# Designed miniproteins, single chains, continued (5), part 61

Each design is a single chain, and the fold is of that chain. pLDDT is the mean over its residues in the fold that is shown.

## One batch from the design tools (miniprotein)

Design m18112
Fold by ESMFold2-Fast:
Structure m18112 (fold): chain A 73 residues (1-73)
Amino acid sequence: DEEKLIELKKEYARLKALEAAKELGLKVTDIEIAIRGDKVIAVAYTEDGKAVVATVDGTEVKIELLPKEEVKL
C-alpha cells in the first residue's frame, strides 16, 4: 500500500507540472521526479530552456517557472 501511495504521489506531481506547462503554452521535452521527505517534486523541462517545477506537500501544490539552470532537486 505504501509503495502504491508513493507512485500515486509521483503521478500527481507529474500531472500538475504537465498541466501548468500546458497552461503556459510550453512544450515539455523531459520530466524529472524526486522525493524529498514528505514532498514530491516534478520538473517539466521545456524546449525553450525553462523548467516548470511542481512541489506537492500533502494538499498543497506550489508551481514555479524557472530557468533550467536554477533547478535544484
Scores: mean pLDDT 82

Design m18113
Fold by ESMFold2-Fast:
Structure m18113 (fold): chain A 92 residues (1-92)
Amino acid sequence: AEEEVRKALEELRPLIERTAEELKATSDEEERERIGREFVERVREAVSKIEDPKIAEAVVRAAGMALQRVLLGKASLDEAIELAREQAVKHL
């Protein structure tokens, strides 16, 4: 469980970073909604390979929380991903 969450979040690291940069670069509400929708779709595609739905759901929540923390300037990318991993594993 812990290793699967860690690997999935590491694979999603570039997507989280890219999405945060794209969202910081735009103030257009429609564009922000499009970027957010594409992020969720790509995260769901990445977790589709995880057989345990509990682990898959934990990774989806963790990725979203990491993105929000980076966007709000509350954590660096590394800090946001590590905290999200810890919280996901705690609730497995």
Scores: mean pLDDT 82

Design m18114
Fold by ESMFold2-Fast:
Structure m18114 (fold): chain A 99 residues (1-99)
Amino acid sequence: SALEQAKQALLDFVRRLVDALVARGLITPEQAERILRKAEEKLSQATSKDELLQAFADVLSEILREAGLPLPPEDMTPEERASHAVRILGPLLVEAERA
């Protein structure tokens, strides 16, 4: 289904992102494993696109927290929180792929 394809794409994105953060020394391999387990659980439980977006935003916020990076304001929507996280983490992924 489209939902299952979206879940896989987001999980693959989280995995690449977490690998990049470990390569840069921003998180430990143990933090990476914890994030990936949490991501797989949260994303797998989503039954709608809105729930999937919420789960993804929560996972990205956890990545920011573990890496010691700026968290979005708590009053932001899931879409706004995900956008905030991608804006911070996206450049790190590109730089890690060049390192």
Scores: mean pLDDT 83

Design m18115
Fold by ESMFold2-Fast:
Structure m18115 (fold): chain A 92 residues (1-92)
Amino acid sequence: SAVEEARRGAELARRGGEALARGKTAEEKAGGAIAAIGGALSAGLAARRGGDEEAKELAREGGRRAAEEAAKGGEFGRKAGEAALELAEAFA
């Protein structure tokens, strides 16, 4: 379902933000950013396809959680998190 897909994308986005914040190398931080942005986009697209309010809110919350976690990784994390949230909101 769109709700299940949005929930999976949201969780990937949140975990990506955490991975970015914990990353010690540029490559590790980039991997976290890719997961955060990709997860947020996936959640937003799933919500857009499903058209229901629950899936849309799950996608937006996923973007918010990704932004909160990624911001702990400094300036690069803040920018990656902002991109993840913007994509989730744009497509949801």
Scores: mean pLDDT 87

Design m18116
Fold by ESMFold2-Fast:
Structure m18116 (fold): chain A 97 residues (1-97)
Amino acid sequence: IDYEEVIKYFLETLVKTGSVRKAVEEVKKKFNISDLDLRQLLLGIEVALRLKAEKITDLHFAFAIVFIPEPETLEEAVERLQKVVDEVGIDYVKSLL
């Protein structure tokens, strides 16, 4: 699986919709990703956003090195990432594209 392509598509959808939930739904449809893999992806993106990563390459690297913290539901991961996106602002998320 090309996680760089998945992350880019996720961020593009997130910027267009402003919704992490909608971005997750679109990624599920296009890439046939499991809920576990999506939860891990969202946690990696959350870490990258908190670290103020500059580009998709940094975001992909941050995802690859993140040890999964305590297991969470996909719903909880969606809600957590939405709060971070709202905090850092959509313009910053757009800069990662």
Scores: mean pLDDT 73

Design m18117
Fold by ESMFold2-Fast:
Formats: sequence, structure tokens, C-alpha cells
Structure m18117 (fold): chain A 91 residues (1-91)
Amino acid sequence: SESEELKRKVLAHRKEVTKRLVERLLEFLEKHDPELAEWMKEQKIEEKVENDDWKSVDRILSEVVNRLKEKGLMEEFREIVRELVEEVKKL
């Protein structure tokens, strides 16, 4: 199925996909929640991705998503994810 193919592409390109997500999230958060953007940078999320520290990456992203839910910014986040999914399909 397309869903299984997408999952395989995401796993095969996990670092690249996550780097793209982090870049877009930081750009979005610098406009809508600069404090959260700074917090993500302080967590060294880019370094965690490079070192395959997926537990730390998942924790950081989970905290970001929870804050976006509290602020009512989940639809904008879903748009970022939708754009990223379309790019991943082209890999």
C-alpha cells in the first residue's frame, strides 16, 4: 500500500526527513512561539538527530506537539507534515 511504501521511505531516510521537519518547525515556531523555538535549539535536537539519539528526538518532538495542541496550532503543524509527506514520496 502507499502507506507501507511511505513508512519504508521514512525509515530509509529517517535522518533527512527528521532534519527537514526540524528545520520547518523551527521556522514556524520562530514566528508563532519564539520561546519554544529557542527551547528546541537548547535541547540540541539537530545534534540528537545526527547521533541517532531517537529517544531524545521523540521526547523533544512530543513536547513540541503537546505545546502546539495547547496553543491551537495543530492545523498549521499538520500542514507542515502534509508538505513533508509529499516531498518524501518523491525520494
Scores: mean pLDDT 83

Design m18118
Fold by ESMFold2-Fast:
Structure m18118 (fold): chain A 81 residues (1-81)
Amino acid sequence: MDEELLKKVREEAEEAVKDPEKAAESLRKAYEAFEEAEKKAPISEETREEMGRILQEAGRELGVEKVQEALAAMYKEELAA
């Protein structure tokens, strides 16, 4: 399990909760950390699941609207391709 990746994701999630206006930026930084880690080695399913829990926990604090905005931004890129 990638402890460094999980630590980074947790820090970014906590920052997003403290400052909701920066939530999208913090989530983007967490995603960038994931991409960098995956370039070094495949991310395990356990690490992905734990990361998902951290982000879901932050999402409950932020509220559904902010979470949906972030997901919509990601899906727009996939649908536009």
Scores: mean pLDDT 70

Design m18119
Fold by ESMFold2-Fast:
Parts: C-alpha cells; sequence; structure tokens
Structure m18119 (fold): chain A 118 residues (1-118)
C-alpha cells in the first residue's frame, strides 16, 4: 500500500542516517532507490483508484490537486521528477553520509523532495 511504502522509505532514511558501515549505507541507498521507483509507479497508476478508502491516500490526491497534478499526464511528470531527482539526491546524500556530513545529506534530500512536488 502507498502508506506502508512511505513509512518504509522513512524508516530506511532514518537507518541510513544512523549507519556508519559504508557497505550497509550503499545497500540502504539501493533499497531506497527501488522504493522510490515503486512510489513513482503508484503516483502514476494508482492515485485515481476510486477503491482507495484511506484518508491518507485521499490527502495525497488532494495535495497533488492543489499543486496541479490532477491529470494522468501531470502525475506522470511528477513521478518522473521524483524518480530522477530523488535518486540523484540519494546518490549525492550517500557521499555526504559516508563523510559524516549528515546535515548536508538531509538538506539535499529535503530540497529534491520539495522540487519534485513543484
Amino acid sequence: MLSELVEKISELLEEMFQEKDEEKIKELVKELEELVDKLAELIKTDIDNSKTDTDFAKGIVDQLKKIGVDTPEKREAVAERLRESFKKALEEAKEYILKGEKEKAGEILTTAFVDALE
């Protein structure tokens, strides 16, 4: 489900910021990139699913309508920006985390997420 995917992404991001093993950080980044791909596909294909009866999914749809992502074409554009922009930000953030610069990594990820939604 979308909510479970968002929660898992959040949990893995927290784990990545707390991790000090370079190999584990690389594995977490790869898993996060795969989850971002799944999130992008859900935004693209599942937002108009009238069978979704959760307030959370309705809240996401309402937020996307406010930013003008109310058509399949606009949703595909947001999904593509999220995939390309956030994956690039994850690779950049990985380098800062490996150097112990977690604050810079957080800024990169936050900026990429905000930019993907605009």
Scores: mean pLDDT 70

Design m18120
Fold by ESMFold2-Fast:
Structure m18120 (fold): chain A 95 residues (1-95)
Amino acid sequence: MVTLKAKVLSIEGSPKAAVLTLEFPSGIVKDVGVFTTSDGEVVAAAGEVARELYPDKNLTGGTLRDEDKKKLTSVAEALATLKPGKTVYIDALPV
């Protein structure tokens, strides 16, 4: 597991699925899908950027957390709380 840190530039979508535009500390900007898994976990599809930052680790996306490192409970909560300028954390998992 690798925790990615990013700044929110925008969030758009619906309670079913949203897109976060994130700026990573490297200056990389990426659009990342946000959805709820069958287990009720809110995840960010950050596999592409995780592999760019850590190419030797074969990472996928994972659990989305807010600036206090708390797990988000729904995509609707993400849309309400992850406003531009907020920090988010993504727990990228090995494949």
Scores: mean pLDDT 77

Design m18121
Fold by ESMFold2-Fast:
Structure m18121 (fold): chain A 56 residues (1-56)
Amino acid sequence: SSEEEAIRQKQLELLDRKYANLPESEKARIHAMFEETVAQGERLLEESRRLQRELG
């Protein structure tokens, strides 16, 4: 959703600001870890929506 995308962008901006002093390679690693975490969260959310459809 548009709301989920806005939250994701805000979180990325906060990460960039918090770790601004780190080398670019380290920032890239943090971004990759964040993206992996988001992908895992999206899978859990999709599973929750599937269960909700089965129950509702």
Scores: mean pLDDT 78

Design m18122
Fold by ESMFold2-Fast:
Structure m18122 (fold): chain A 68 residues (1-68)
Amino acid sequence: VKDKVEELLEKAKKEYDNLLDKARQTRLDLLDKGASEEDAYAASADLVGEGKKKYQELVDEAKKLLES
């Protein structure tokens, strides 16, 4: 059970880190195209939000395994 929980949490962290990296790339790409810092931030924040949602889903699954 603990190994499964650790695997899910590690996967969640990796997915979140990948989305943070994409958010950074998106922000830089938008700024390079002449977008405002505010618009670039908003777009990157959407990707971070998506990453948080995926992370939370995997954490919730891990909690179910711990509670069992």
Scores: mean pLDDT 77

Design m18123
Fold by ESMFold2-Fast:
Structure m18123 (fold): chain A 69 residues (1-69)
Amino acid sequence: SDVLKRVAAADLSREFGLSREQAEEIVDRYLDEKWSEEELIEYLIEEYGLSREQAEKIVRMLKNVAAAM
């Protein structure tokens, strides 16, 4: 069941102006690939042009999702 992943992707898409596909890729990479917080922040800035503040907020949201799984 991917309910939490789909909800997280929808929330990221809505709040940060990401496409659904981009948001789903971010969620999957964090949860499935065991990236560090700093690696995810660097990825979000480089690949999606997000600010550090936006990237740090996404990391906090994804940590909460991972803790709920």
Scores: mean pLDDT 79

Design m18124
Fold by ESMFold2-Fast:
Structure m18124 (fold): chain A 84 residues (1-84)
Amino acid sequence: MKPLDPEKVLRAIDALEALPTEEQTVEEIARRAGVSRGTARLVLEGRAHLYIEDEEEAEKVRERELEVQTKIGIEEIEAGVAKL
């Protein structure tokens, strides 16, 4: 398994954050960031940091993925199942 390019992963994360929730798909992330569908899928799953060889770059990607995934998760919970 080849390590991912941190620059490409960060572009994919930026693309995911910029997309409206209904367009946050592997295909749109790959198209906007100019990355493979495999890279886009890992970013959407919040797992791309596991495939980065450089520890410092992996940590940077991990923080960015957690930030974006947390934001998406909160927005989906509030939109879909607000009981409060």
Scores: mean pLDDT 73

Design m18125
Fold by ESMFold2-Fast:
Structure m18125 (fold): chain A 122 residues (1-122)
Amino acid sequence: NRAEEEERRKIEEANEITERARERIDEILGDDSLSAEEKKKKIEEILEEVFEELGLTTEEKREFVERFANSVTREERDALIEEARKAGFDDVEIHQMALAGGLKAYAESNLPMTEAALAALK
């Protein structure tokens, strides 16, 4: 019972951290006084803070965050969840990685293109 309550609390905390971060990202995206480069830097700082708060400090966890960020379909996401479970992660850790990945994908899809990013388009 205590373990289930602690798991639920950690999931709720992760949701709250991610929601607050999304609000901060939306504020930065809407700030017309900031350049595209300044918006990118500030959003990258917010994402790094979220990853630290969610305990995503290992290379393996960061690799799963990136894979969740790049997942396009529910089937791809479900496959990643099962792979993370096989890697030994618990449901809280998987939820944290999936939320962080989703936040990263949201931020990246809404960032204005920098001159360097435009030059790198293939």
Scores: mean pLDDT 83

Design m18126
Fold by ESMFold2-Fast:
Structure m18126 (fold): chain A 68 residues (1-68)
Amino acid sequence: SKVEELLSKYKERFEKEIKGASPEEQRKILMKLVNELVDELEKLGVPTDEQHQAVQDFVDYAQKLVDA
């Protein structure tokens, strides 16, 4: 699905952009990418509940990378 493609794209972007970043920079990158992901999901007309699920999936993935 397009939602899964966007999730993969944003997960890859986060992984690349956090390399060498401080904890504060990682948080700023996460917030930026979350905002961009929400905007793209809204433009695609994805239902609100599915948007919330996609954002949660992305945040959970990002949290695991930062905590590793």
Scores: mean pLDDT 85

Design m18127
Fold by ESMFold2-Fast:
Order: C-alpha cells, then structure tokens, then sequence
Structure m18127 (fold): chain A 94 residues (1-94)
C-alpha cells in the first residue's frame, strides 16, 4: 500500500507541475484515503490519512487563491510527503 502511495505521489507531482491544476491535489487526497482503508499497519494508516487531509486542505486553498504561489506550495508539500513515505518504508524494511 505504501509503495502504491509513493507511485501516486510521484504521478501527482508530475501532473501538478505540468497542469498547475489544484484539483489534482483533491483527487490525490481521495486516493490516499482509499489506500488508508486497505492499510493494516496503524502507523502507516495514520501517515496516509494525514497526507490525505493535508492534500485536501492545500488543494482547497489553491483553488480559492488561484495563484502560482499556492501551486508552488502544493508542489513543495507533495515533495515532502513523498520523502516522508520513502523514509517510513525504509525504516519498516530495516
């Protein structure tokens, strides 16, 4: 599930950079919530739900603001999430 979330976040980054469409963040939030429902590890589930909530809030903010700065903030947030997910997965495999 976490590997699927990492692939989702990488696709989200690419699409967000290409389209500048904040609705990408709302769709990513929904997909992260669905992945959280499938996750059996409580700690990983909490990470997925936290990321989903952050993506939704940022997406809603970017839609309201309609600025390049808001989109750049969204991109930065997705990059940080991707790093956190990769670090969590590495700790679990060690």
Amino acid sequence: VLEEAIELLEKTLEELEKTKDPNVLLETSRQLEELAKKEKDPEAKKLLLGAANAARSMGEYAIKEKTDKAISSGIGMVRRMLEEFKEFLKKKEE
Scores: mean pLDDT 79

Design m18128
Fold by ESMFold2-Fast:
Structure m18128 (fold): chain A 106 residues (1-106)
Amino acid sequence: MERKERLLEAARLAGEAYGIADVLEKSPNPEAQEAARRVKALADELLDKIYEEASQLSFEDIVEIQKAMREGYEEGEKKAKTLSDEEQIARAREVADRLEAFLAEM
């Protein structure tokens, strides 16, 4: 996969993770809050790596990465709001696994 395409995929995934975490952290359920904290921590780690790599890209490419992250956030937040607490927790764990896999390949 080309470096730019991989960074766009990473940005969308990080955005989705933040969107889901922001919904889950408002839940009074301790498992939801724990899942939100884990997902957010992994998303923060991925974001740091994205910005390090993005420093070597053109301004146009950086704008596309930022757009991908915003689109990911909106989709993550929207999806989480339509799910039950149990489904949101399961989705957050799936996203955390995807974040860990993506980080291992960077």
Scores: mean pLDDT 83

Design m18129
Fold by ESMFold2-Fast:
Structure m18129 (fold): chain A 76 residues (1-76)
Amino acid sequence: TATVLEVTDYGVVLNKGTKDGLKPGDRILIKQFNVVGVVASVSEDESLLVFLDKEKGRATLSKLKKGMVVEIEKVP
């Protein structure tokens, strides 16, 4: 699981970073929305996820809130 730190116009910031095994280009499934985001940037403690599907991404971002806990899975 990960906590939403911030929601932006184009992506979501999660409290998972390189210390959690994330790297740029990783594909992350957000299970409750059945949407895959790509790690656009990452620090030790945080990552920015952007969505390749603009329509699904927009819908998902509208439902995400700061402090929300999301179930995530790294996918191929």
Scores: mean pLDDT 81

Design m18130
Fold by ESMFold2-Fast:
Order: structure tokens, then sequence, then C-alpha cells
Structure m18130 (fold): chain A 68 residues (1-68)
């Protein structure tokens, strides 16, 4: 539950930074969200799609890091 809550917060902050054009912060928050999603998978928690979510969040982080 705590990991899911932290993941949701990191994603929300990433989206807000993206909307504000702050690509550096967006990349940092999406990377943090990806790490949290991977941790949920490692702990045997989350959905079967948790690994896909982690991969998508990592991809977003890399894309925005290049834009920064």
Amino acid sequence: DDLARQLAAAVSRGIKAEEEGNFKEAAEYYKQAADLARQMVAEGRGTPDAQRLADELEKKAKEYEKKA
C-alpha cells in the first residue's frame, strides 16, 4: 500500500513537471516512479502489468532527460 501510494505520488509529480515544461524534474520523478514499480515487482506485489508499467515509466524518464 505504501509503495503504491508513493508510486502514485511520483507519477502525479512527474505529470505536473511535464505540464510545466520542467523536463528535468519530470525525468527525475518518472525515474523514481519506475524504481518504485520495480520494487513492487521484486517484493511479489502488484499486478502482472507492474513490470510493463516500470518499463514505460523508465522510457518516459529517458525521453524527458534527453529533452532537458
Scores: mean pLDDT 79

Design m18131
Fold by ESMFold2-Fast:
Structure m18131 (fold): chain A 74 residues (1-74)
Amino acid sequence: MKKTGKVIRIDGDNVLVNLGSGDGVKVGQEVLIYSKRNPEPIKGTVVKVLDDKHSLIKTEELNVLPGDEVVITS
């Protein structure tokens, strides 16, 4: 079953999301971000798990908004 979450904010060059170790998130997992502003999903990789509910994702583009859907694909 795919784990889904939301973008919280852009944090420097990374995207902060409300998915963490409590959701089974691990560094190196691939994600897709479905932005309300973009027709194509944005690809990213988990670079840091902060806690049970927060992780940092490095994305190819930072055209994301708070509330955008995040899906773990790996």
Scores: mean pLDDT 80

Design m18132
Fold by ESMFold2-Fast:
Order: structure tokens, then sequence, then C-alpha cells
Structure m18132 (fold): chain A 93 residues (1-93)
């Protein structure tokens, strides 16, 4: 599969985790919007933007975990998915 397809699949998996574990409506919407933007950037071949969005999501997840808005196990998995998405996008530059 292409780098774009792999990033889109990681964003899709991350969306499922957000839908399952994030109950705060503002955080939920912000994370879902970010993941949609990540998928769109990857489909457009804008891997520089994809890296920036994935890193932004990691920071948002870390902040949410620190505030108790996200379970640690879900936060760790979201960070793993976003680090992998950033790595794939960086390698495609």
Amino acid sequence: SSAAERVVELAREAKRLVEEHVTDPTLRQNLLDGLDALAEAARAGDFELAVRIARGIIRGVEQAESMGLLPPEAAERLRELMREAARIAEEAL
C-alpha cells in the first residue's frame, strides 16, 4: 500500500479509539477534526502537513491524558498510531 493509504488507515484506527474512549465533547470533536485533516493531507500527498497534524494530535492527547480526560491505555495507543503516521509521512518527503 502507498504511504497515503497507510496514514489514512492509522487515522481511521485512531478515530475508532476516540469514538470509544473520549466522552468530553470539545476534546472529542477537536481530535476527530484533527484526524480527518490528517487523512485529507495524506490523500492530497501533503506529507509535510500530515507530519505537523500528527504531531499536533500527539500534543493534544498528552494534554488530555494529563487532565484525566483520556484513559492512559487509550492515550498511549493514540500516541503510537500518530508517531507511526508521522514516521510514514516523513519517510515519504
Scores: mean pLDDT 90

Design m18133
Fold by ESMFold2-Fast:
Structure m18133 (fold): chain A 79 residues (1-79)
Amino acid sequence: SSLLEALREALESGDVQALAAASRAIVESGDPALIAEALRLIRESGSVTAALILAIAAKEAGRDDVVAEALRLANELRS
């Protein structure tokens, strides 16, 4: 997936704007497999920042389910 490739590149660079753009596109796709893989990649990266950016993108898209998952991930990574 081009969206998952964009997310991987953004995670490697730490570019907050690229993370926001990729996260928004993934959430707006509504694809559960894409969203699950994005959460997995963020977990493997250990990036609390990326998890919070995903939560913001999900909130803006009205995806309360994804907000809950992303915030749970951010809390796990912080602990």
Scores: mean pLDDT 89

Design m18134
Fold by ESMFold2-Fast:
Structure m18134 (fold): chain A 78 residues (1-78)
Amino acid sequence: SEYQKKFDEAERLLEKAEKEAESDPSRAKALVRQAVLKIADAMTLAIKSGPEAFEEFQKRQAELDKRIMEIMEKLRKG
C-alpha cells in the first residue's frame, strides 16, 4: 500500500542518518527530519485507509520512533 512505501522511505532515511551521525551530524539531523515528514505522510494515508490500517501504522510507528530517539541521543552526545 502507499503508506507502506512511505514507511520504507522513512526506514531508508533513518539508516542513512545512523551511518552519518558521527561523520556528519548536520546531514544526519536533516535525514531524521525528512524521515519524520515521511512518517507524517504515512499517518495521513493510513487514516484514509481505515481503522485497521491505522492500527498497523501505530505498531510500525513505535519501532521508527525508537530508532529516531536513538539517533537523536547520538547527535546530542556527539
Scores: mean pLDDT 83

Design m18135
Fold by ESMFold2-Fast:
Structure m18135 (fold): chain A 87 residues (1-87)
Amino acid sequence: SIVDEAIALLEEAAARETDPIVRALLRHHARTLRENPDATAEEILAMLDMHRQLVEGLAARGVLSPERAAASLARLDEIAARVRALQ
């Protein structure tokens, strides 16, 4: 299902993530989807957009470096592209 694919991609992104806060956020999103197996593509994409805003906010506050933020956002864009392709 699209939910199972999104969970797999979020877990893979978390495994590649070096920042502990962003890693925890990715794992939290994967857990949220496991608890909501009927989530739509639109709901998954909205969650990914919220994650993008959180990463950008961490960078703006100096908690996350611009380079780490860019890498995390690039992985997020790949997940979003995969979710859109499965619609």
Scores: mean pLDDT 87

Design m18136
Fold by ESMFold2-Fast:
Structure m18136 (fold): chain A 74 residues (1-74)
Amino acid sequence: SEGELLALEHTRKGIDHYKQGEEAERKGDLEEALKHYEAAIEHFRKAIEAGGGSQVRDLLEEVEKKLEEVKKKL
């Protein structure tokens, strides 16, 4: 379905931003990490809205935790 394809596309984009955020955090670029984690959250929320399942919800929870950790370091 169109919703299934949208969920998959947003999940892929969310994962890409999540990985970019982790890389930025490893390099000490906390502002860049924050930006990527916020983008990942937005994409995972859109994926869930489009019908994404428990795996996407788990990824959202992981990134939200990472975002809060980065905010505490800024």
Scores: mean pLDDT 90

Design m18137
Fold by ESMFold2-Fast:
Structure m18137 (fold): chain A 100 residues (1-100)
Amino acid sequence: GPAIKVGLEGIVAGAAGLALGAEVLAAALAGRPPSLAEAIAAVLTGIGGLIAGAIAVAMAAALGNAVGLALGLVGLALGAAGFALGLAAFRLTAEAEDKK
């Protein structure tokens, strides 16, 4: 149903945000000049995963769909992690650019 579809989309978006955020954060911590655009992309994809996951949870709860609820919660968690790592990467890359 629609809750399952949105939950899966939330998982994909959240996982992408997590991967991008982790890569940019690792680059920043290694002292490389990471792309600020990649940090922004990680934040945006993480937010996408959060929104899609939240919608899937709300829809699944309203419809009594346990599978959609589980998928939505996973998408929400991955999106939150991606958003947090993207923000950390964004802050570190912005501060590195300001000091050059």
Scores: mean pLDDT 73

Design m18138
Fold by ESMFold2-Fast:
Structure m18138 (fold): chain A 80 residues (1-80)
Amino acid sequence: SEVEGAKLTVAGQLRLIGEALDGAPDERIAELVRETIDKIASVTTPEQAAEDAQFLSDVAERLGLPTAARVAREKADELA
């Protein structure tokens, strides 16, 4: 459902921020982002999952995580 997808996106964003604050490397956060988007895509529509993936890409960019941002954007493009 879109609601369950939104919950997973918020949980994923909070976890991504937490890992970044703990000093996790960009490559580790990119793995987390990939796992999170795959989980979102399993519970919502491809269109909504693409929007959520783009949102996570924007968050990763703001945190200075270019690899995580790129992985999220590539996933958004695949789902669109």
Scores: mean pLDDT 80

Design m18139
Fold by ESMFold2-Fast:
Structure m18139 (fold): chain A 85 residues (1-85)
Amino acid sequence: SEIEKEVEKLLEEGRKLLDEMRQAIAAGDTRRALQILSELGKVLFRAVKLIKELSKINPEKAKKYFEEVQKLHREAQELARRVRA
């Protein structure tokens, strides 16, 4: 479905942003890391909204996508803690 394709693209973008955030932290670029964190938050928020719509037509697949969003969110939170320390 079109919703599934959009969720997949948002999850791919989220993974890319998380990797870019890790690279920024490794380089000591706190400002860039925080800018990426903000963009990642927006991407994950959009993904959650679409996953809620997907849950009405494919609840099992929506659950798997939501679990992936939760993993990305947890990793981002851990990286954010390191940046602010």
Scores: mean pLDDT 88

Design m18140
Fold by ESMFold2-Fast:
Structure m18140 (fold): chain A 75 residues (1-75)
Amino acid sequence: SMLDEVKKFLDEAYKKIKEAVEKGNFKEALRILQEALHYINKKINEAIKNGDTELAEELRKLRREFYRKALELIS
């Protein structure tokens, strides 16, 4: 499903952010975060355009959780 694909993408992005933070490369970590947010925003807009309000809400929930976890990693 699109939810599973997005979740896997965000899990990979989180791993890459963690690796960048562990290397002290906070600029790279923020770049990866921005790219991941761009990706999920694109998927949310796609769901909205297709009238799939349920999918859009689930994607927004995934975005909030991902952003929270990524900020904890960078902070």
Scores: mean pLDDT 89

Design m18141
Fold by ESMFold2-Fast:
Structure m18141 (fold): chain A 90 residues (1-90)
Amino acid sequence: MEEEKRAGERLRKLADELIDLYDNNREEAIQKMEQLIAEYGKVSEELAKAMEEIYRMILNGEEREKVLEKAEEEGRRLVRRRRQERRALE
C-alpha cells in the first residue's frame, strides 16, 4: 500500500543522507545515528533495532545500495507491523 511505499522511501532517504554525512564527516554521522537510535527507541523498539542494523552496515562500509535496500525493507515492515498493532490497541 502507499503508506508502506512512503515509509520505505523515507527510511531509504534518511540512510542515503547518513551515508553522505559519513563520507564527509564521519564523527558527526555517528553522533546523529546514535541520537536517532536513542530517540526512536523511546517510541518503537523495532524502529530502533532497524536503525541500529543500518548503522552497523554503514560502519562496516557496506555498499550504499545494499544499505538503502535494507532501510527501504525495514520501513515497509514497520508500517505493516504498526497497522497490525493499531488494530489490536483499538
Scores: mean pLDDT 76

Design m18142
Fold by ESMFold2-Fast:
Structure m18142 (fold): chain A 78 residues (1-78)
Amino acid sequence: SAAAREAAARVLAEELRRLGVPEEAIERAVKMVLDSPDIGEGIDRAGVYLILREGVPAERAEAMARRALEVARELGGL
């Protein structure tokens, strides 16, 4: 659902801002979640992008992805 995607993207954006990730990178990660047909794939793509392009530690990216997936699942997006 759109609401589940938006909630997952919001959680991801908030945690990335807390880590000091640039807004341009946050916008790209959010777009990956919102534009993906499958929300889980969108979150996974965003995580890979953040690790490989933005230097987010894998453990942090995994924790953020887990939280975003949890929120999406609660809203019936998965």
Scores: mean pLDDT 83

Design m18143
Fold by ESMFold2-Fast:
Structure m18143 (fold): chain A 136 residues (1-136)
Amino acid sequence: MKKIEELAKRPEVQEAAQRIADLIEEVSKTGDYRNFVPEVLRIAYELAKKFPKEEVVDAFGALAYETIKLAVERGLDPDLVAEYLASVAVYAAQLGFKEIAKGFIKGIETYFKENGYTPSPTVKANINLAKKAAEE
């Protein structure tokens, strides 16, 4: 989707995506997941303040899309990165942050479709869980 790819080029999205990619790389090396979800939600919330309300879901989609792209460029597996981001989407939906959940899932699905990747059963399950929670 052109809108997500165009928004992903914005400096604010690039900076936020870089921060989340750094967090994913750290968690993958240390196994310390304690602060991951709260910190990603904080980064997403700060980014939302820089966009019109109508663009916030697409901005979160661009954030997830660019995070996967940057992490993959660093040698991380795209499915592993999508698993971390889909987990954040599940928690965001459960906490009532439905726009973060919808955006993150949209970004993950866009990246995988454009790059010809098939999500693992774990990523598919988390995507479906986040979608269901965001609709409730």
Scores: mean pLDDT 85

Design m18144
Fold by ESMFold2-Fast:
Structure m18144 (fold): chain A 99 residues (1-99)
Amino acid sequence: GIEEVRKLAEELRKLLKTMSQEQAAKVAEEVAKKLKELGFHEQARRLERAAELARQGLWSPEGVGDVIYSELLRLAEEGKVEEAIEVAEVGLKKAKELL
């Protein structure tokens, strides 16, 4: 359910706080790629923008985590729970690979 998405999104958000802006941008890009594969093009575009801003030093890793968290919860609240879980797991895998 939604609580599973919230738990995964919060774990990802906590990992992002420990990352560099470049690492956070790479996580956001991997999440955006998965969102596009699932047909969530608007959500993917917001994550791609967050990644761009992080690389420019204009957005914090915590800020990137907040955007990912918000987008995953919105998907879950719209009934797309399984897709939100899949996206969160892709983000977590990428974050753990970079740490």
Scores: mean pLDDT 89

